# Designs tried in a protein design run: designed miniproteins, single chains, continued (5). Part 65

Each design is a single chain, and the fold is of that chain. pLDDT is the mean over its residues in the fold that is shown.

## One batch from the design tools (miniprotein)

Design m18245
Fold by ESMFold2-Fast:
Structure m18245 (fold): chain A 96 residues (1-96)
Amino acid sequence: SSLEKARQLIDQAVQLSAQGQHDKATQLLIQAVKLMETPEEMKEVIEEIVRLAEAGKISPEVALEALMEALKLSEDKEVILFAIGAILRVIGLELD
């Protein structure tokens, strides 16, 4: 499924982030976001990205770039609001 492929890309992005390869990690997260075909799948990917940033497994900057792409691609109002909330959660991490 597209969601399984997205999760594989996210797992690889986490490994690249641990190696300091933040640009490549960002590209893989954006690819994962672009694979999402339903609002429900997009929300799952958004939540996973936020959780990884909150856990320190990816940088807030990497998470923000991927979440901004999710916001840009979203036409569903619930997904847009969810993405905005996710962005605010990640920005909160940088203020600490």
Scores: mean pLDDT 86

Design m18246
Fold by ESMFold2-Fast:
Structure m18246 (fold): chain A 55 residues (1-55)
Amino acid sequence: MSKETLVKLGDQAFEAKDYNLAFNAYSEAIKLDPVNTDADTEKKAQFAYIKASLQ
């Protein structure tokens, strides 16, 4: 799966409020390209993790 596909999957899950799936998708995208990952993707991953932890 490409980094772009994982970010889109994360965005779709985030919009659906499936924070566990969103965090997993964003984390996989970051692992594929940790150096060039956008700050917005990292912030969304952190937010999804926090929201998932509160469930």
Scores: mean pLDDT 78

Design m18247
Fold by ESMFold2-Fast:
Structure m18247 (fold): chain A 76 residues (1-76)
Amino acid sequence: KEKALELTREAIRALDNKDYETVEKFAEQLEKLGYKTAADLLRKAIEAYKQGNEIEASKLAVAAALVTVGEILDEE
């Protein structure tokens, strides 16, 4: 579960550097770990950033981090 948080942090860092290939790589790893919603949000953040909507991209990236934390906490 700590790995999922680290993957999300690394994906957000890569997004800030406009390294979309690395963001997608980390999103795939999150999806394989069962964090599909967080992965989907990161992919939407890439799309928003590419369209020049940095505010929306930031909101989606924060949502991905919060969802990852929420899914970890919801595991019994």
Scores: mean pLDDT 77

Design m18248
Fold by ESMFold2-Fast:
Structure m18248 (fold): chain A 64 residues (1-64)
Amino acid sequence: SREEILAALKELARERGAEAFTWTGAEAVEVLVARGFDEAAVRALFESNGGLSVTVGEVLLRSG
């Protein structure tokens, strides 16, 4: 779900610090798909926030 993907992005930011905030949606898709998330659902989250060039940090700021 969208909430589970957002929780995973928050956990990545906790684990990787500032590095994870700078990842693009395209980079985040690769990491989350490797962790078992649905690619289409992760892509849709970033597309709804401006596209795959939007950073993890920008998505997290918009969700808070």
Scores: mean pLDDT 81

Design m18249
Fold by ESMFold2-Fast:
Structure m18249 (fold): chain A 68 residues (1-68)
Amino acid sequence: GELEKELLELGKKLGAEEKAIALIDAYRESKNKEALIESLREGREDSKEAGDKKSAELADKAIRLLEE
């Protein structure tokens, strides 16, 4: 769907395509939006700790798309 396309496009732009693919796979497997958001929050926190602004932005964007 649209969320999957948005995540993949952003992942490519940020050089974190593999993370975007993992998020899309988690979204497809998950039947619970809250569980997916939790995974995204974990990824965002990890990226912030590493100083990886790109990966943090990808996770933040995905969370916003899911909450909208």
Scores: mean pLDDT 78

Design m18250
Fold by ESMFold2-Fast:
Structure m18250 (fold): chain A 73 residues (1-73)
Amino acid sequence: SELDEINRQLDTLPPEVQEEFQRRVSQAYLDYAERNRMTPQSSPEEKELGERQFVEITRQVMEETLTEVRRRR
């Protein structure tokens, strides 16, 4: 899966970068869930959309993280 590929890439990065990446993903997803008022009663369609959005957020944060790492080297 895309998340598995991202996790493999993450494992190659320094621990401090991994920590910052996880913090950014968690915060971005919490912000998304709050803005969209997601609850356990959300429909299956809304939950599927939320899962797709989580993958997209994770990908975006990874691209930003890799870009920052490349700029610093």
Scores: mean pLDDT 74

Design m18251
Fold by ESMFold2-Fast:
Structure m18251 (fold): chain A 60 residues (1-60)
Amino acid sequence: GPKEAAEKGAEAAKAAPDARGARAYGGMGSLQAGNPEMAKRAVGAPTKEEAVAAAEEAAK
């Protein structure tokens, strides 16, 4: 379901080797979960930590 998509996206973002990967995984997971605001925050995040934080927020 949407929560599972967000959780999977957050885990993939955390495992990503760089900020670019974290933005992509976090953004897609959040969008698939129906959370476009967190998806926007993830893809626009300046750091991996901020992209992961947005993805984890979408997973709540």
Scores: mean pLDDT 81

Design m18252
Fold by ESMFold2-Fast:
Structure m18252 (fold): chain A 82 residues (1-82)
Amino acid sequence: MREEEIRAAEALKAGIEELVKLAEDEENLERMAKLMGVSVEEMKKKIAEAAKLKPLLDRAIEMLRAGESPEAIAARLEAELA
């Protein structure tokens, strides 16, 4: 059963949504960049990249529910990101 993997993917998706919301505040974005040791520009890039993963995570959750292996899902998503 893939319940643990599904819960992990849903938690990651929720985390991405929270990061995007926090990044709407420039002060929060600057603090996050400082904490991670990156520039504000790099932090914006990382958050934008994470946001692009949200629809892919939705698809991965659906595939996990269908009984697909994590390896097969990763290969499929890598092909779509190419």
Scores: mean pLDDT 76

Design m18253
Fold by ESMFold2-Fast:
Structure m18253 (fold): chain A 79 residues (1-79)
Amino acid sequence: VPEKTFTAEGETEDEAVVKAMQKALAAGYRPKRVEIEYDEETGKYTATVTAVPGDPRLKGVTGSTVEELDRAAVRAYLA
């Protein structure tokens, strides 16, 4: 199964992860793994989400926190 990576930057870890996960879900991919890196030069966090092709139902999933996105993605995936 071809995996795809989605990357986003944020001023906080949660912001970067939420943005990266939203990109994956919007593309119809199910997040599998999340990596967070802090860039001391820019003062920003970079989140890299490794995702696998999911269900078209995932494209409507949204949330403001990692917990909300994970819960919504699980519900969409299990439906």
Scores: mean pLDDT 69

Design m18254
Fold by ESMFold2-Fast:
Structure m18254 (fold): chain A 106 residues (1-106)
Amino acid sequence: MAEEERIARYNALVQAYLAAGDVVTAVRVQLKGAAGLPLDTPQAEVDAVLDRLVAEQLAAAESEAERRAIELAARALRTGDAALLEEAAAVLGVEAGPAVLARFRA
């Protein structure tokens, strides 16, 4: 019950930030939701979760392009630089927002 309400609230915030064009904040909210973290979790704790997910994704990467895209997306999420998310999406030939959200959904 409370978990379903939390997931619905985080999903609503992700959609609101995407509609506003704030892809970095949308992905940060998605990461907090996926990790079971409160919305007010400090960035340092979110960065620790991101470091683990990046290590797992890099270990599973099958191409140099995929590894480069993972590293660019991780840097974007740590720094708030949306241009790095656009570069990561371009390396993979996909749209920035959907591609980054899909990677951090699991």
Scores: mean pLDDT 71

Design m18255
Fold by ESMFold2-Fast:
Structure m18255 (fold): chain A 73 residues (1-73)
Amino acid sequence: MLTDKMIEALEKGDYEEALKYIDKLEDAVKRNSRGESLDEALAQLDAAREAVKEKKSLEEILKAMKEAAEKAK
C-alpha cells in the first residue's frame, strides 16, 4: 500500500521519497473520496507534507496528521 511505502521511506530518513508517496496518496484520495472524508484526508496529507519538509521525526509527523484530521471535522 502507498501508506506503508511512505512510512518505510520516513523510517529510512528518505524525506524526498516520502514526499513522492504523499503526492500519490493525495491523487488517490482526490479520485476515491468526497466531502468531509476528502477534506480530512487532504488536511492530514498537507500536515504530513509540511512536517516532512521540516524533517520532523515519524512520531511528530503522525501527531501533526492526527491534529489536522481533528480540526477538519
Scores: mean pLDDT 77

Design m18256
Fold by ESMFold2-Fast:
Structure m18256 (fold): chain A 72 residues (1-72)
Amino acid sequence: MLSKEELLKRLLEALDKVIAESDKPINREMARSAARAVANTLYDKGINPSDEELEAIAKKILDTIYDIDKEV
C-alpha cells in the first residue's frame, strides 16, 4: 500500500495538473485541504488508487471546490 505521505503527494500532483488544465477560478488552499482529507480517507480505507483514479478524484475535488466558490 502507498504511504499516507506518498498518496497525498500523488493526489496533489494530479490536482495541480487538473487545475493547470482548467481555467476555473478556485480557492487553491481549500482544494489542497480537500486533497489532504481525501488522501487520509483513502489511506484509512486501504485503497490503492491508480494514476487514472487519482486524476478522476482530483477532477471531483476541483468541481466540488468550484461549486462552493461559485455559491459564495
Scores: mean pLDDT 77

Design m18257
Fold by ESMFold2-Fast:
Structure m18257 (fold): chain A 90 residues (1-90)
Amino acid sequence: MAELLRRDLAALKESAERILREREELLRLAREDPRKGVALATAISLEIVAIRWTVEQAEKAGVLSEEERRELERLIRELEELRREVEEAI
């Protein structure tokens, strides 16, 4: 159980970091195609929801360290900022 939650958190962290690395390309796509921009903003929103939900479950299970929580909260803030920028690019 705890191992599965840690695995899921690691996968979500990696996914979020990948999205953030592609930031300039995602913003370019949103500017060129507003429909793609809407789809990207939606996908980023779902990623944020998935991270928040999994963090909450990990905290309840007692398997989330304070350091890991801070890292994930930072990723959420960066994803929220990217989502805002994508919406502004449309």
Scores: mean pLDDT 84

Design m18258
Fold by ESMFold2-Fast:
Structure m18258 (fold): chain A 93 residues (1-93)
Amino acid sequence: SMSQDRQLLEKMQKKIEELEKEYKELVKENPDMPENMKKELETLLKQSRELLEEFGQMIEERSPEREIARMFTALGITIAGTEFMLKLAKKKM
């Protein structure tokens, strides 16, 4: 249902906002963080944001349920990858 899809959108939005905040705090606390690590994390966060925007658009346009599910899966994988990379970055600092 659109209501359930919108609730998932809000949960994913909050998750990405939390990861963006964690990244900003990590960079602030670790000014000597390797540039390639910053670039990788920023790329993952940007991709998560782009997928979130596409997911929201698909819900609003009432795209087929299968397409919405595929986008949600892609978004979930990208978020999980970003969390994993942030945890690795924290361990190296």
Scores: mean pLDDT 86

Design m18259
Fold by ESMFold2-Fast:
Structure m18259 (fold): chain A 79 residues (1-79)
Amino acid sequence: MEEEIRRRVEETTREMIERARRELERAGLGDKIPEVEKRIREAGEQVLELTLEGRLDPAEAPEAVRESAEAILRRALAE
């Protein structure tokens, strides 16, 4: 179970980082990519920890990563 949860969270984190890179490049904000990638990775790690501690349903973990990553990206695009 732990390995499967980690795999799903890592896959979703990678997908969101790739999406953020594309969106920031389109917006002319490529200089923000390293910071946004770091924040999305940190969000993925936090979701994984919460899930492994039983504080978040494993089925909800990928969506939690997406929601956090979208919030991070939205803030970067607005600032």
Scores: mean pLDDT 85

Design m18260
Fold by ESMFold2-Fast:
Structure m18260 (fold): chain A 85 residues (1-85)
Amino acid sequence: GKEVTEEIKKLIYQGKLEEALKLAERNSDDAEVLIETGLGLAFKRKYEEAIELLQRAIEVGNEEQQKLAQMAIKTIESSKKIFAK
Protein backbone atom coordinates (compact mmCIF):
# COMPACT_ATOMS: atom_id res chain seq x y z
CA GLY A 1 0.00 0.00 0.00
CA LYS A 2 0.87 3.70 0.20
CA GLU A 3 3.10 3.40 3.30
CA VAL A 4 5.19 0.62 1.72
CA THR A 5 5.47 2.65 -1.52
CA GLU A 6 6.75 5.69 0.42
CA GLU A 7 9.35 3.57 2.28
CA ILE A 8 10.52 2.10 -1.06
CA LYS A 9 10.88 5.62 -2.55
CA LYS A 10 12.98 6.62 0.49
CA LEU A 11 15.22 3.54 0.12
CA ILE A 12 15.73 4.26 -3.61
CA TYR A 13 16.55 7.92 -2.86
CA GLN A 14 19.14 6.76 -0.30
CA GLY A 15 20.70 4.38 -2.87
CA LYS A 16 19.55 1.29 -0.91
CA LEU A 17 18.35 -0.43 -4.08
CA GLU A 18 18.75 -4.04 -2.85
CA GLU A 19 16.66 -3.27 0.27
CA ALA A 20 13.99 -1.57 -1.89
CA LEU A 21 13.88 -4.60 -4.23
CA LYS A 22 13.55 -7.05 -1.30
CA LEU A 23 10.73 -4.97 0.21
CA ALA A 24 8.93 -4.95 -3.17
CA GLU A 25 9.40 -8.74 -3.49
CA ARG A 26 7.77 -9.19 -0.04
CA ASN A 27 4.81 -7.14 -1.36
CA SER A 28 4.69 -8.86 -4.80
CA ASP A 29 0.86 -9.03 -4.79
CA ASP A 30 0.57 -5.20 -4.55
CA ALA A 31 0.72 -3.84 -8.11
CA GLU A 32 1.05 -0.21 -6.86
CA VAL A 33 4.20 -1.12 -4.88
CA LEU A 34 5.62 -3.04 -7.87
CA ILE A 35 4.96 -0.18 -10.35
CA GLU A 36 6.45 2.53 -8.10
CA THR A 37 9.50 0.37 -7.28
CA GLY A 38 10.01 -0.47 -10.95
CA LEU A 39 9.87 3.21 -11.94
CA GLY A 40 12.32 4.12 -9.16
CA LEU A 41 14.77 1.39 -10.19
CA ALA A 42 14.52 2.53 -13.82
CA PHE A 43 15.42 6.07 -12.68
CA LYS A 44 18.57 4.51 -11.12
CA ARG A 45 19.20 2.67 -14.46
CA LYS A 46 18.39 -0.77 -13.00
CA TYR A 47 16.38 -1.58 -16.12
CA GLU A 48 16.30 -5.39 -15.88
CA GLU A 49 15.06 -5.37 -12.26
CA ALA A 50 12.56 -2.61 -13.14
CA ILE A 51 11.10 -4.62 -16.06
CA GLU A 52 10.83 -7.79 -13.91
CA LEU A 53 8.81 -5.92 -11.24
CA LEU A 54 6.60 -4.25 -13.87
CA GLN A 55 5.89 -7.63 -15.52
CA ARG A 56 4.78 -8.94 -12.09
CA ALA A 57 2.54 -5.84 -11.72
CA ILE A 58 0.82 -6.79 -15.01
CA GLU A 59 0.06 -10.25 -13.53
CA VAL A 60 -1.44 -8.97 -10.24
CA GLY A 61 -2.80 -5.52 -11.17
CA ASN A 62 -6.18 -4.30 -12.34
CA GLU A 63 -6.74 -3.17 -15.96
CA GLU A 64 -5.49 0.40 -15.36
CA GLN A 65 -2.39 -0.81 -13.46
CA GLN A 66 -1.65 -3.35 -16.24
CA LYS A 67 -1.78 -0.56 -18.87
CA LEU A 68 0.45 1.71 -16.76
CA ALA A 69 3.00 -1.08 -16.22
CA GLN A 70 3.03 -1.92 -19.96
CA MET A 71 3.63 1.75 -20.86
CA ALA A 72 6.45 1.92 -18.28
CA ILE A 73 8.12 -1.19 -19.77
CA LYS A 74 7.97 0.35 -23.27
CA THR A 75 9.52 3.58 -21.96
CA ILE A 76 12.33 1.65 -20.20
CA GLU A 77 13.03 -0.42 -23.36
CA SER A 78 13.31 2.84 -25.33
CA SER A 79 15.74 4.25 -22.72
CA LYS A 80 17.90 1.10 -23.00
CA LYS A 81 18.10 1.55 -26.80
CA ILE A 82 19.27 5.20 -26.53
CA PHE A 83 22.57 3.96 -25.00
CA ALA A 84 23.03 1.01 -27.44
CA LYS A 85 25.04 3.01 -30.07
Scores: mean pLDDT 82

Design m18261
Fold by ESMFold2-Fast:
Structure m18261 (fold): chain A 97 residues (1-97)
Amino acid sequence: MKEAKEEMEKILKETKEKMKELLEKGKIQEALEVAAEALGKMSQIILELLEKKKKADPEEQEKLQKEIIELNELKRKLEEELGKHLKELVEEYEKKK
């Protein structure tokens, strides 16, 4: 089985780095699109584990549940990063009215 946690951590790291690069260049729309694509990919990985959990034995269900919790925390970290950037953009817009 591919290590879902490693894939999620890679997505989180690469997406944060790419968003920072794009925002530093003033490419706000591109940064938001990168974040949205990454969140979609993360959601797909979590959904695949949820489907696997439904068919698993009790011991495997416990392991998958732990992984699902960890993956949801990684997804939340990306959502919080995106939310922080959006809040900063809104505050800057309101100041320059």
Scores: mean pLDDT 80

Design m18262
Fold by ESMFold2-Fast:
Structure m18262 (fold): chain A 66 residues (1-66)
Amino acid sequence: MMPVQTETFETADGTVSRIERRQTDRPPGLSLENGYVPKDEKTEKTVTATYVAADGTETRVIQKVF
């Protein structure tokens, strides 16, 4: 089972960031999506960065932008 941990941070300029950490069997690497707006979800402009460490830990950072 892959436990998921979620942390939420707000910066001084009002940007809200959500950080999700989980264990994964995906290869290590960095994936970035900038200015992406999901069509099958409620329309929000977001920036998503996903990083997989060498030990299999996946960290996903989601920021809401105006």
Scores: mean pLDDT 62

Design m18263
Fold by ESMFold2-Fast:
Structure m18263 (fold): chain A 67 residues (1-67)
Amino acid sequence: MSEEEIEKLKEEIERALKSGKEAAEQGNLVAVQAAIHELRELKEKTEDEEVRELAEKAIKELQELLK
């Protein structure tokens, strides 16, 4: 995976996290679950440990908002 692909994945993870947080603030649980699903898909598509850790952190952050 190229550096540009890694940077793009990090941006996509950040966007999904922000979208999920906004959805949680609006009480849209379906959209929060969709954001978590997208983050899991991004994590599965990469072999880069840093990107996988970033995705996992974002998933946990959104899961905490669902409690």
Scores: mean pLDDT 82

Design m18264
Fold by ESMFold2-Fast:
Structure m18264 (fold): chain A 87 residues (1-87)
Amino acid sequence: MEEVEKLVEELARKYQLSGPARDLLRFLAERGATPEELEEFAEKIVKSKSLDEARKIAYEFLGLTPEQVEAERKARKERIKKIIEKS
């Protein structure tokens, strides 16, 4: 747990990753990515031209299809909407 967080922070500093890019590395680590896979992914994030491209690379690495990603995104938006409407 602590070792993974330290590796994510080290890679974020080494590659000068944005907050969202760091969150993508942490997401991959939580899904069981190895230290070697995290470093390779950090290099791919740096070469990406947008956060959306970086997210696509992360989801493809995890074997998620674009359809699965959109389904999870819609489910999250609906949960947030219901909370706001009841507030």
Scores: mean pLDDT 69

Design m18265
Fold by ESMFold2-Fast:
Structure m18265 (fold): chain A 106 residues (1-106)
Amino acid sequence: MKKEVEIELELDLSEKAQPVANELIALTAQRLLRDYGAKKVTVEVIDAAGQAPSVATKAEEEIVLTLTGKSKVVLRVEFEGVSDEKIEGARAELEYLFMMLEFIAS
């Protein structure tokens, strides 16, 4: 059974907030792969520069992001054969990430 969870957020990040946002996104992706049974995490940055999506299938893989000022970030998390309880836990991790990103963008 294949399931997907997606969050989309618009960010207007200062140069000081960009590294913190990148670290939070990368750490969240690693947690989802390691602790929540995610098969794949895709991070897509939609901005004026245009960027290729960053994809991780293992917690050890580096998520590389370049957030530049005002950007739209889309995180897609794919699950296969994982319990609904773990998927809901993953959703809570994404909601926490969203809250933290909005806080640092303030």
Scores: mean pLDDT 76

Design m18266
Fold by ESMFold2-Fast:
Structure m18266 (fold): chain A 70 residues (1-70)
Amino acid sequence: SKEVEELIKKETELAYKYLKDKKLADQMSQQARTAALSGELAKKGKTKEGLEQAGQALQKAQELGKQWLA
């Protein structure tokens, strides 16, 4: 959904700004872009494929966020 894409984007922006860790920020940004592209696939009628990719990207972004908070 657009809400999930926006949330991941905000998370990536915060990571870049506050972590000062470009590598981690780049990894989170890549997952956010993957989730956004998955949303576009869903709009084109590939909903199952798009949702599966978005779910995986979101999970990976959450794992990276947990590593930062630990």
Scores: mean pLDDT 69

Design m18267
Fold by ESMFold2-Fast:
Structure m18267 (fold): chain A 97 residues (1-97)
Amino acid sequence: FKEELEKTIEEMRRLLEEGRYEEAIRLAEERLGRIGLFLVLGHLRAIGAPEEVLERVLERLLGRRLPELSDEAIADALEPLARELLPELEELQKAIE
């Protein structure tokens, strides 16, 4: 887990900085599943990525398309998932660091 998680996060960051959003999303999902998608979404929002890219990640993460892509709609849709995934992510981070 440690090496795979660290390598995946590093590769994700590189791809996102290069504007290679689809590759970053695919890498995260393939290696970390929903946690990977959640991390990518957070980073994409932080850098102000295109709305179309955010929409793709949200569809994969939620299994459905949001009727609108507002900060409020995104927060409401993600709140249950963030609450579910955050403890798992924290445990993984503690195991690494």
Scores: mean pLDDT 71

Design m18268
Fold by ESMFold2-Fast:
Structure m18268 (fold): chain A 77 residues (1-77)
Amino acid sequence: MGSEEKLAEALSKIYNIPKEEVKLITDEQRVKLLKELNAEMQRLREDPSLTPEERAKRLNDFKKELIKKYIEEAKKS
């Protein structure tokens, strides 16, 4: 398994949030988050109706929603 520190750094960089906030989410949540992000990136790349600019915007919006969801879950536990 990847170390907690490495996953927290990657997520902090990707989502532009403090590493301390990322550490609130569990290892299982981080793995699931990365899988969902990778799936969305693949879907956006394969969508011929989207421009590169639209793909970037949708990906950034998806990242913000996804990380917020998992942080909210972590705060409740």
Scores: mean pLDDT 74

Design m18269
Fold by ESMFold2-Fast:
Structure m18269 (fold): chain A 87 residues (1-87)
Amino acid sequence: MREPSEEERRAALRAAAENARKAIEAIKEGDYKKANSYLIAALLHASVAEHERVKELLLKAMRAFDEGDYEAAIEYLERAVEEAERA
């Protein structure tokens, strides 16, 4: 098991934020297939970054999205972006 470097964690966290923003845009456009792809990508990057708070918020967003609660999904994604940018 190799721990990611601080630079790799920051790069992954930026990628998580970027994909979360793209997911928000896709949901607002009604492109739910694209939104799902960006949600999965954001969660994978947050997992690489080992940032528990961002990962938790992305998991909540994914659950809301799966339930068809797109408003809640956007709220959790916006919070995940804020947390990722503060780190």
Scores: mean pLDDT 84

Design m18270
Fold by ESMFold2-Fast:
Structure m18270 (fold): chain A 103 residues (1-103)
Amino acid sequence: SEVDALRKRILALLAETSDLLAETGAQLAATTDPAEQIAILQQTIARLEALRAELKALGAQLEAATTDPAEKAAFSAELAGALATIDDQIARYRAQIAALQAA
């Protein structure tokens, strides 16, 4: 079904987001060079912004395709939580870049 296909795509993007954060953490731990850390953080922010936009678009399609009120509410809550988590992480990475640039 359309709902099942959209759910599979959203779950894949959430897994990709988790993998990206783990990869970024490992890359940051592997360097002490501020310029390299800034480059890693900037690249990760760009990738997170792209994932956020895709999640928001697919989430809207899933909510439109879902007719069961309980499932629709659950999907809406999960999507809102995922987007908030990404927004918080982008804000933290931007603050980290600012701190590195001020040093």
Scores: mean pLDDT 89

Design m18271
Fold by ESMFold2-Fast:
Structure m18271 (fold): chain A 62 residues (1-62)
Amino acid sequence: SSAIEKTSEAIKEIFKKNPNMSKEEKAKAVYEAALKSGLSEGMAKLIAKQVEEGAESVRVAP
């Protein structure tokens, strides 16, 4: 699977397992998961920012 796909799966799992986690904590967890999945730091920050803004799932339009 692509790094984006792996990151999307990790985000879903983080939200599923940690429903009471703050947006800031979820964003940090998602950022770390994105880096571990092979995304660039810039893209990982973009994804984490979407989570901080309250997104339950991250989608980037092509």
Scores: mean pLDDT 74

Design m18272
Fold by ESMFold2-Fast:
Structure m18272 (fold): chain A 89 residues (1-89)
Amino acid sequence: MEVLEEVKKELLKMLKKLLERGIDPEKIKELIEKVEKAKTAEEIAEVLVELAELTLSKDPSAVDVEEVKKKLEEEKKKVIELLKKKEKE
């Protein structure tokens, strides 16, 4: 499914932006590795949760963090929709 690959690309773009701004670089590197290795919507959802928790807890004054939060909510909605369609009975 091409949607999952697009979500991965957007997440990697956001994570690299946060890394460039020096937002918790060790945690961001870990999340980048998780996204690159992710093959399922569930794995991507786990990264989205961790990234959301990181941005909420750190909430630095950097403008890029606000942009990343907005993109995160957009990608989260896409993954949730994908998970709902794949939901187990």
Scores: mean pLDDT 70

Design m18273
Fold by ESMFold2-Fast:
Structure m18273 (fold): chain A 106 residues (1-106)
Amino acid sequence: AALEAELAALRARAQAQGLPQEVIDLLLQVLRLDHQAREHGITPELQKEMRELLKQILALDPTNTDPLVVRWQVQVDVAEALRKIGDEIDAELAKAKELGVELPRA
């Protein structure tokens, strides 16, 4: 399976860099979620798990430059920014309703 080869390669490069075992274990979990995202797409649950793993990795190794971590950090940051914009829209709609402004009808 492609995943097994990718996990072995990731473990080898992380060990060669002298990363702590805790960081290596978290990187392997990130790769497993990356594989799930490639097979089944990115779900809200996967995105939440990925965000938690990246936060733990960067807390233990703030200078981590692994391409897998960098790629997913950008993706998670973009998703969080879009969620914040959605929250701001919802707040503005609620405010308009309080002011008696006519809202779009479904």
Scores: mean pLDDT 80

Design m18274
Fold by ESMFold2-Fast:
Structure m18274 (fold): chain A 70 residues (1-70)
Amino acid sequence: SDEARALALALRALGYLDTPVSDEITDEMREAIRRFAKEEGLPESDVATPELVRALARRMGLPEDGKLTA
């Protein structure tokens, strides 16, 4: 999905993911999401919550509108 791809790109840019970008949620992406959430003090989860997406956007220097770039 487009959202899964955007998540992978953001996680790779921040250094949490080192695998190739995928259009699907991989095991590596779930691990990267958990690591990022833990570092940001967010609830532990292997899915992208709206709060996690906003935190990713903030760390990327993107607008904090709750959306990631594709």
Scores: mean pLDDT 73

Design m18275
Fold by ESMFold2-Fast:
Structure m18275 (fold): chain A 55 residues (1-55)
Amino acid sequence: SEEELIEKKVEVVKERYPHLAEKLDGMSLEQQRRVVDSVAEVDEEIAKKVEEIEK
């Protein structure tokens, strides 16, 4: 489901940026998706992992 995909992507962001974990946990799924998209634009490793999750 879309929610499961967002949750998997958020875990990837939390792994690379642990200091964002608390903030992400306080956000809605839509807000979390936007953060993931923004991070993927500047972090190639996040972009690659996000692409794998979308398969």
Scores: mean pLDDT 80

Design m18276
Fold by ESMFold2-Fast:
Structure m18276 (fold): chain A 79 residues (1-79)
Amino acid sequence: KREEGFKILQELIAKTPEEVLKNARKLAEKSDNPEELLAGSAIFFASLGFTEQAKAILDYAEEKFPDSPLIKVARGILK
């Protein structure tokens, strides 16, 4: 339900870039589409003005998936 999603988002927003990255890595390891999860999460944080969290996620995603077009697009959106 939306209640669970909102609670998860609120928890992520309240955390430092390091904790956000730790949680993003854990979720990516369990995901069937880790590139989409990481790109989407970075864009989401950037859209809310949490630029440092977004950069931390993208830096990890670029290290893990250096040739991903999706991650490159996400970096372009972040600038």
Scores: mean pLDDT 73

Design m18277
Fold by ESMFold2-Fast:
Structure m18277 (fold): chain A 80 residues (1-80)
Amino acid sequence: SERKEKIIELLKKFGDEIYKKTNDEDVKRAMELTIEQIKKAKSDEEILKIVEGFAQSLIDKYPEFKEKVEKLLEEAKKLM
């Protein structure tokens, strides 16, 4: 699905930016696991829940990135 590919590209770009600022290998691993879950997802609702879960985990660990994470969610929702 072109939509899945666009969401995966969006997550990779976002994850790379956060990793560059934090040097946190756990963020990189969480992103990779999230991408694999999206690849296996069967519906837009499933994809959204996966992205929301990833977003919430990042906000919990790095509250300073909340605004950036919320923008990621808005962009992902626009692709669905």
Scores: mean pLDDT 83

Design m18278
Fold by ESMFold2-Fast:
Structure m18278 (fold): chain A 75 residues (1-75)
Amino acid sequence: ADALEAAARQALGKTLDEAKAILESVPGVEVSEVDGPNGDKILIARAPAGDEVATVALLARDGKVVSVHFARRPA
């Protein structure tokens, strides 16, 4: 099971701070925050997933996570 994907799903509908805390609970995670369009915030989290790196992007609007996107890429 992908722990980062599970954490990202739990973060949906949570506040930005709660979402960060949930993502940071994943072992080996790296979390960054980027300004998105229209004043939105984007949380990008990466964690090792076997020989790959799991990446999730969470879009936060009005301080809450409104969407989640998943990708897996070679490390």
Scores: mean pLDDT 78

Design m18279
Fold by ESMFold2-Fast:
Structure m18279 (fold): chain A 96 residues (1-96)
Amino acid sequence: MMEEERKKAAEKAREEIEKLVEEKFKEAGLDPSLYSFPDESDENVLKAWAAIKAAELLEKNDLKGIEELAEEYEKLGYLEIAEKLRNLLEAYKKAQ
């Protein structure tokens, strides 16, 4: 059951990353079709997506979003990623 949830999360993360790359290429006046998503493991894709999403949430000062992101990764069994996200949140709170 957990493996199916992880696969679905990774597929969604790939789609979101591809969409962001396409939007950035268009903003830069580049052809998005020149980009191909690298063949990465589901775990590596989810790690990359956690970093990207955490950065976006911090820019928006959305601390609750970071807590929700950590909870999502914990539910998928990626406890190390969830812990890193919580540590990032605590460091950010102390800096404010």
Scores: mean pLDDT 76

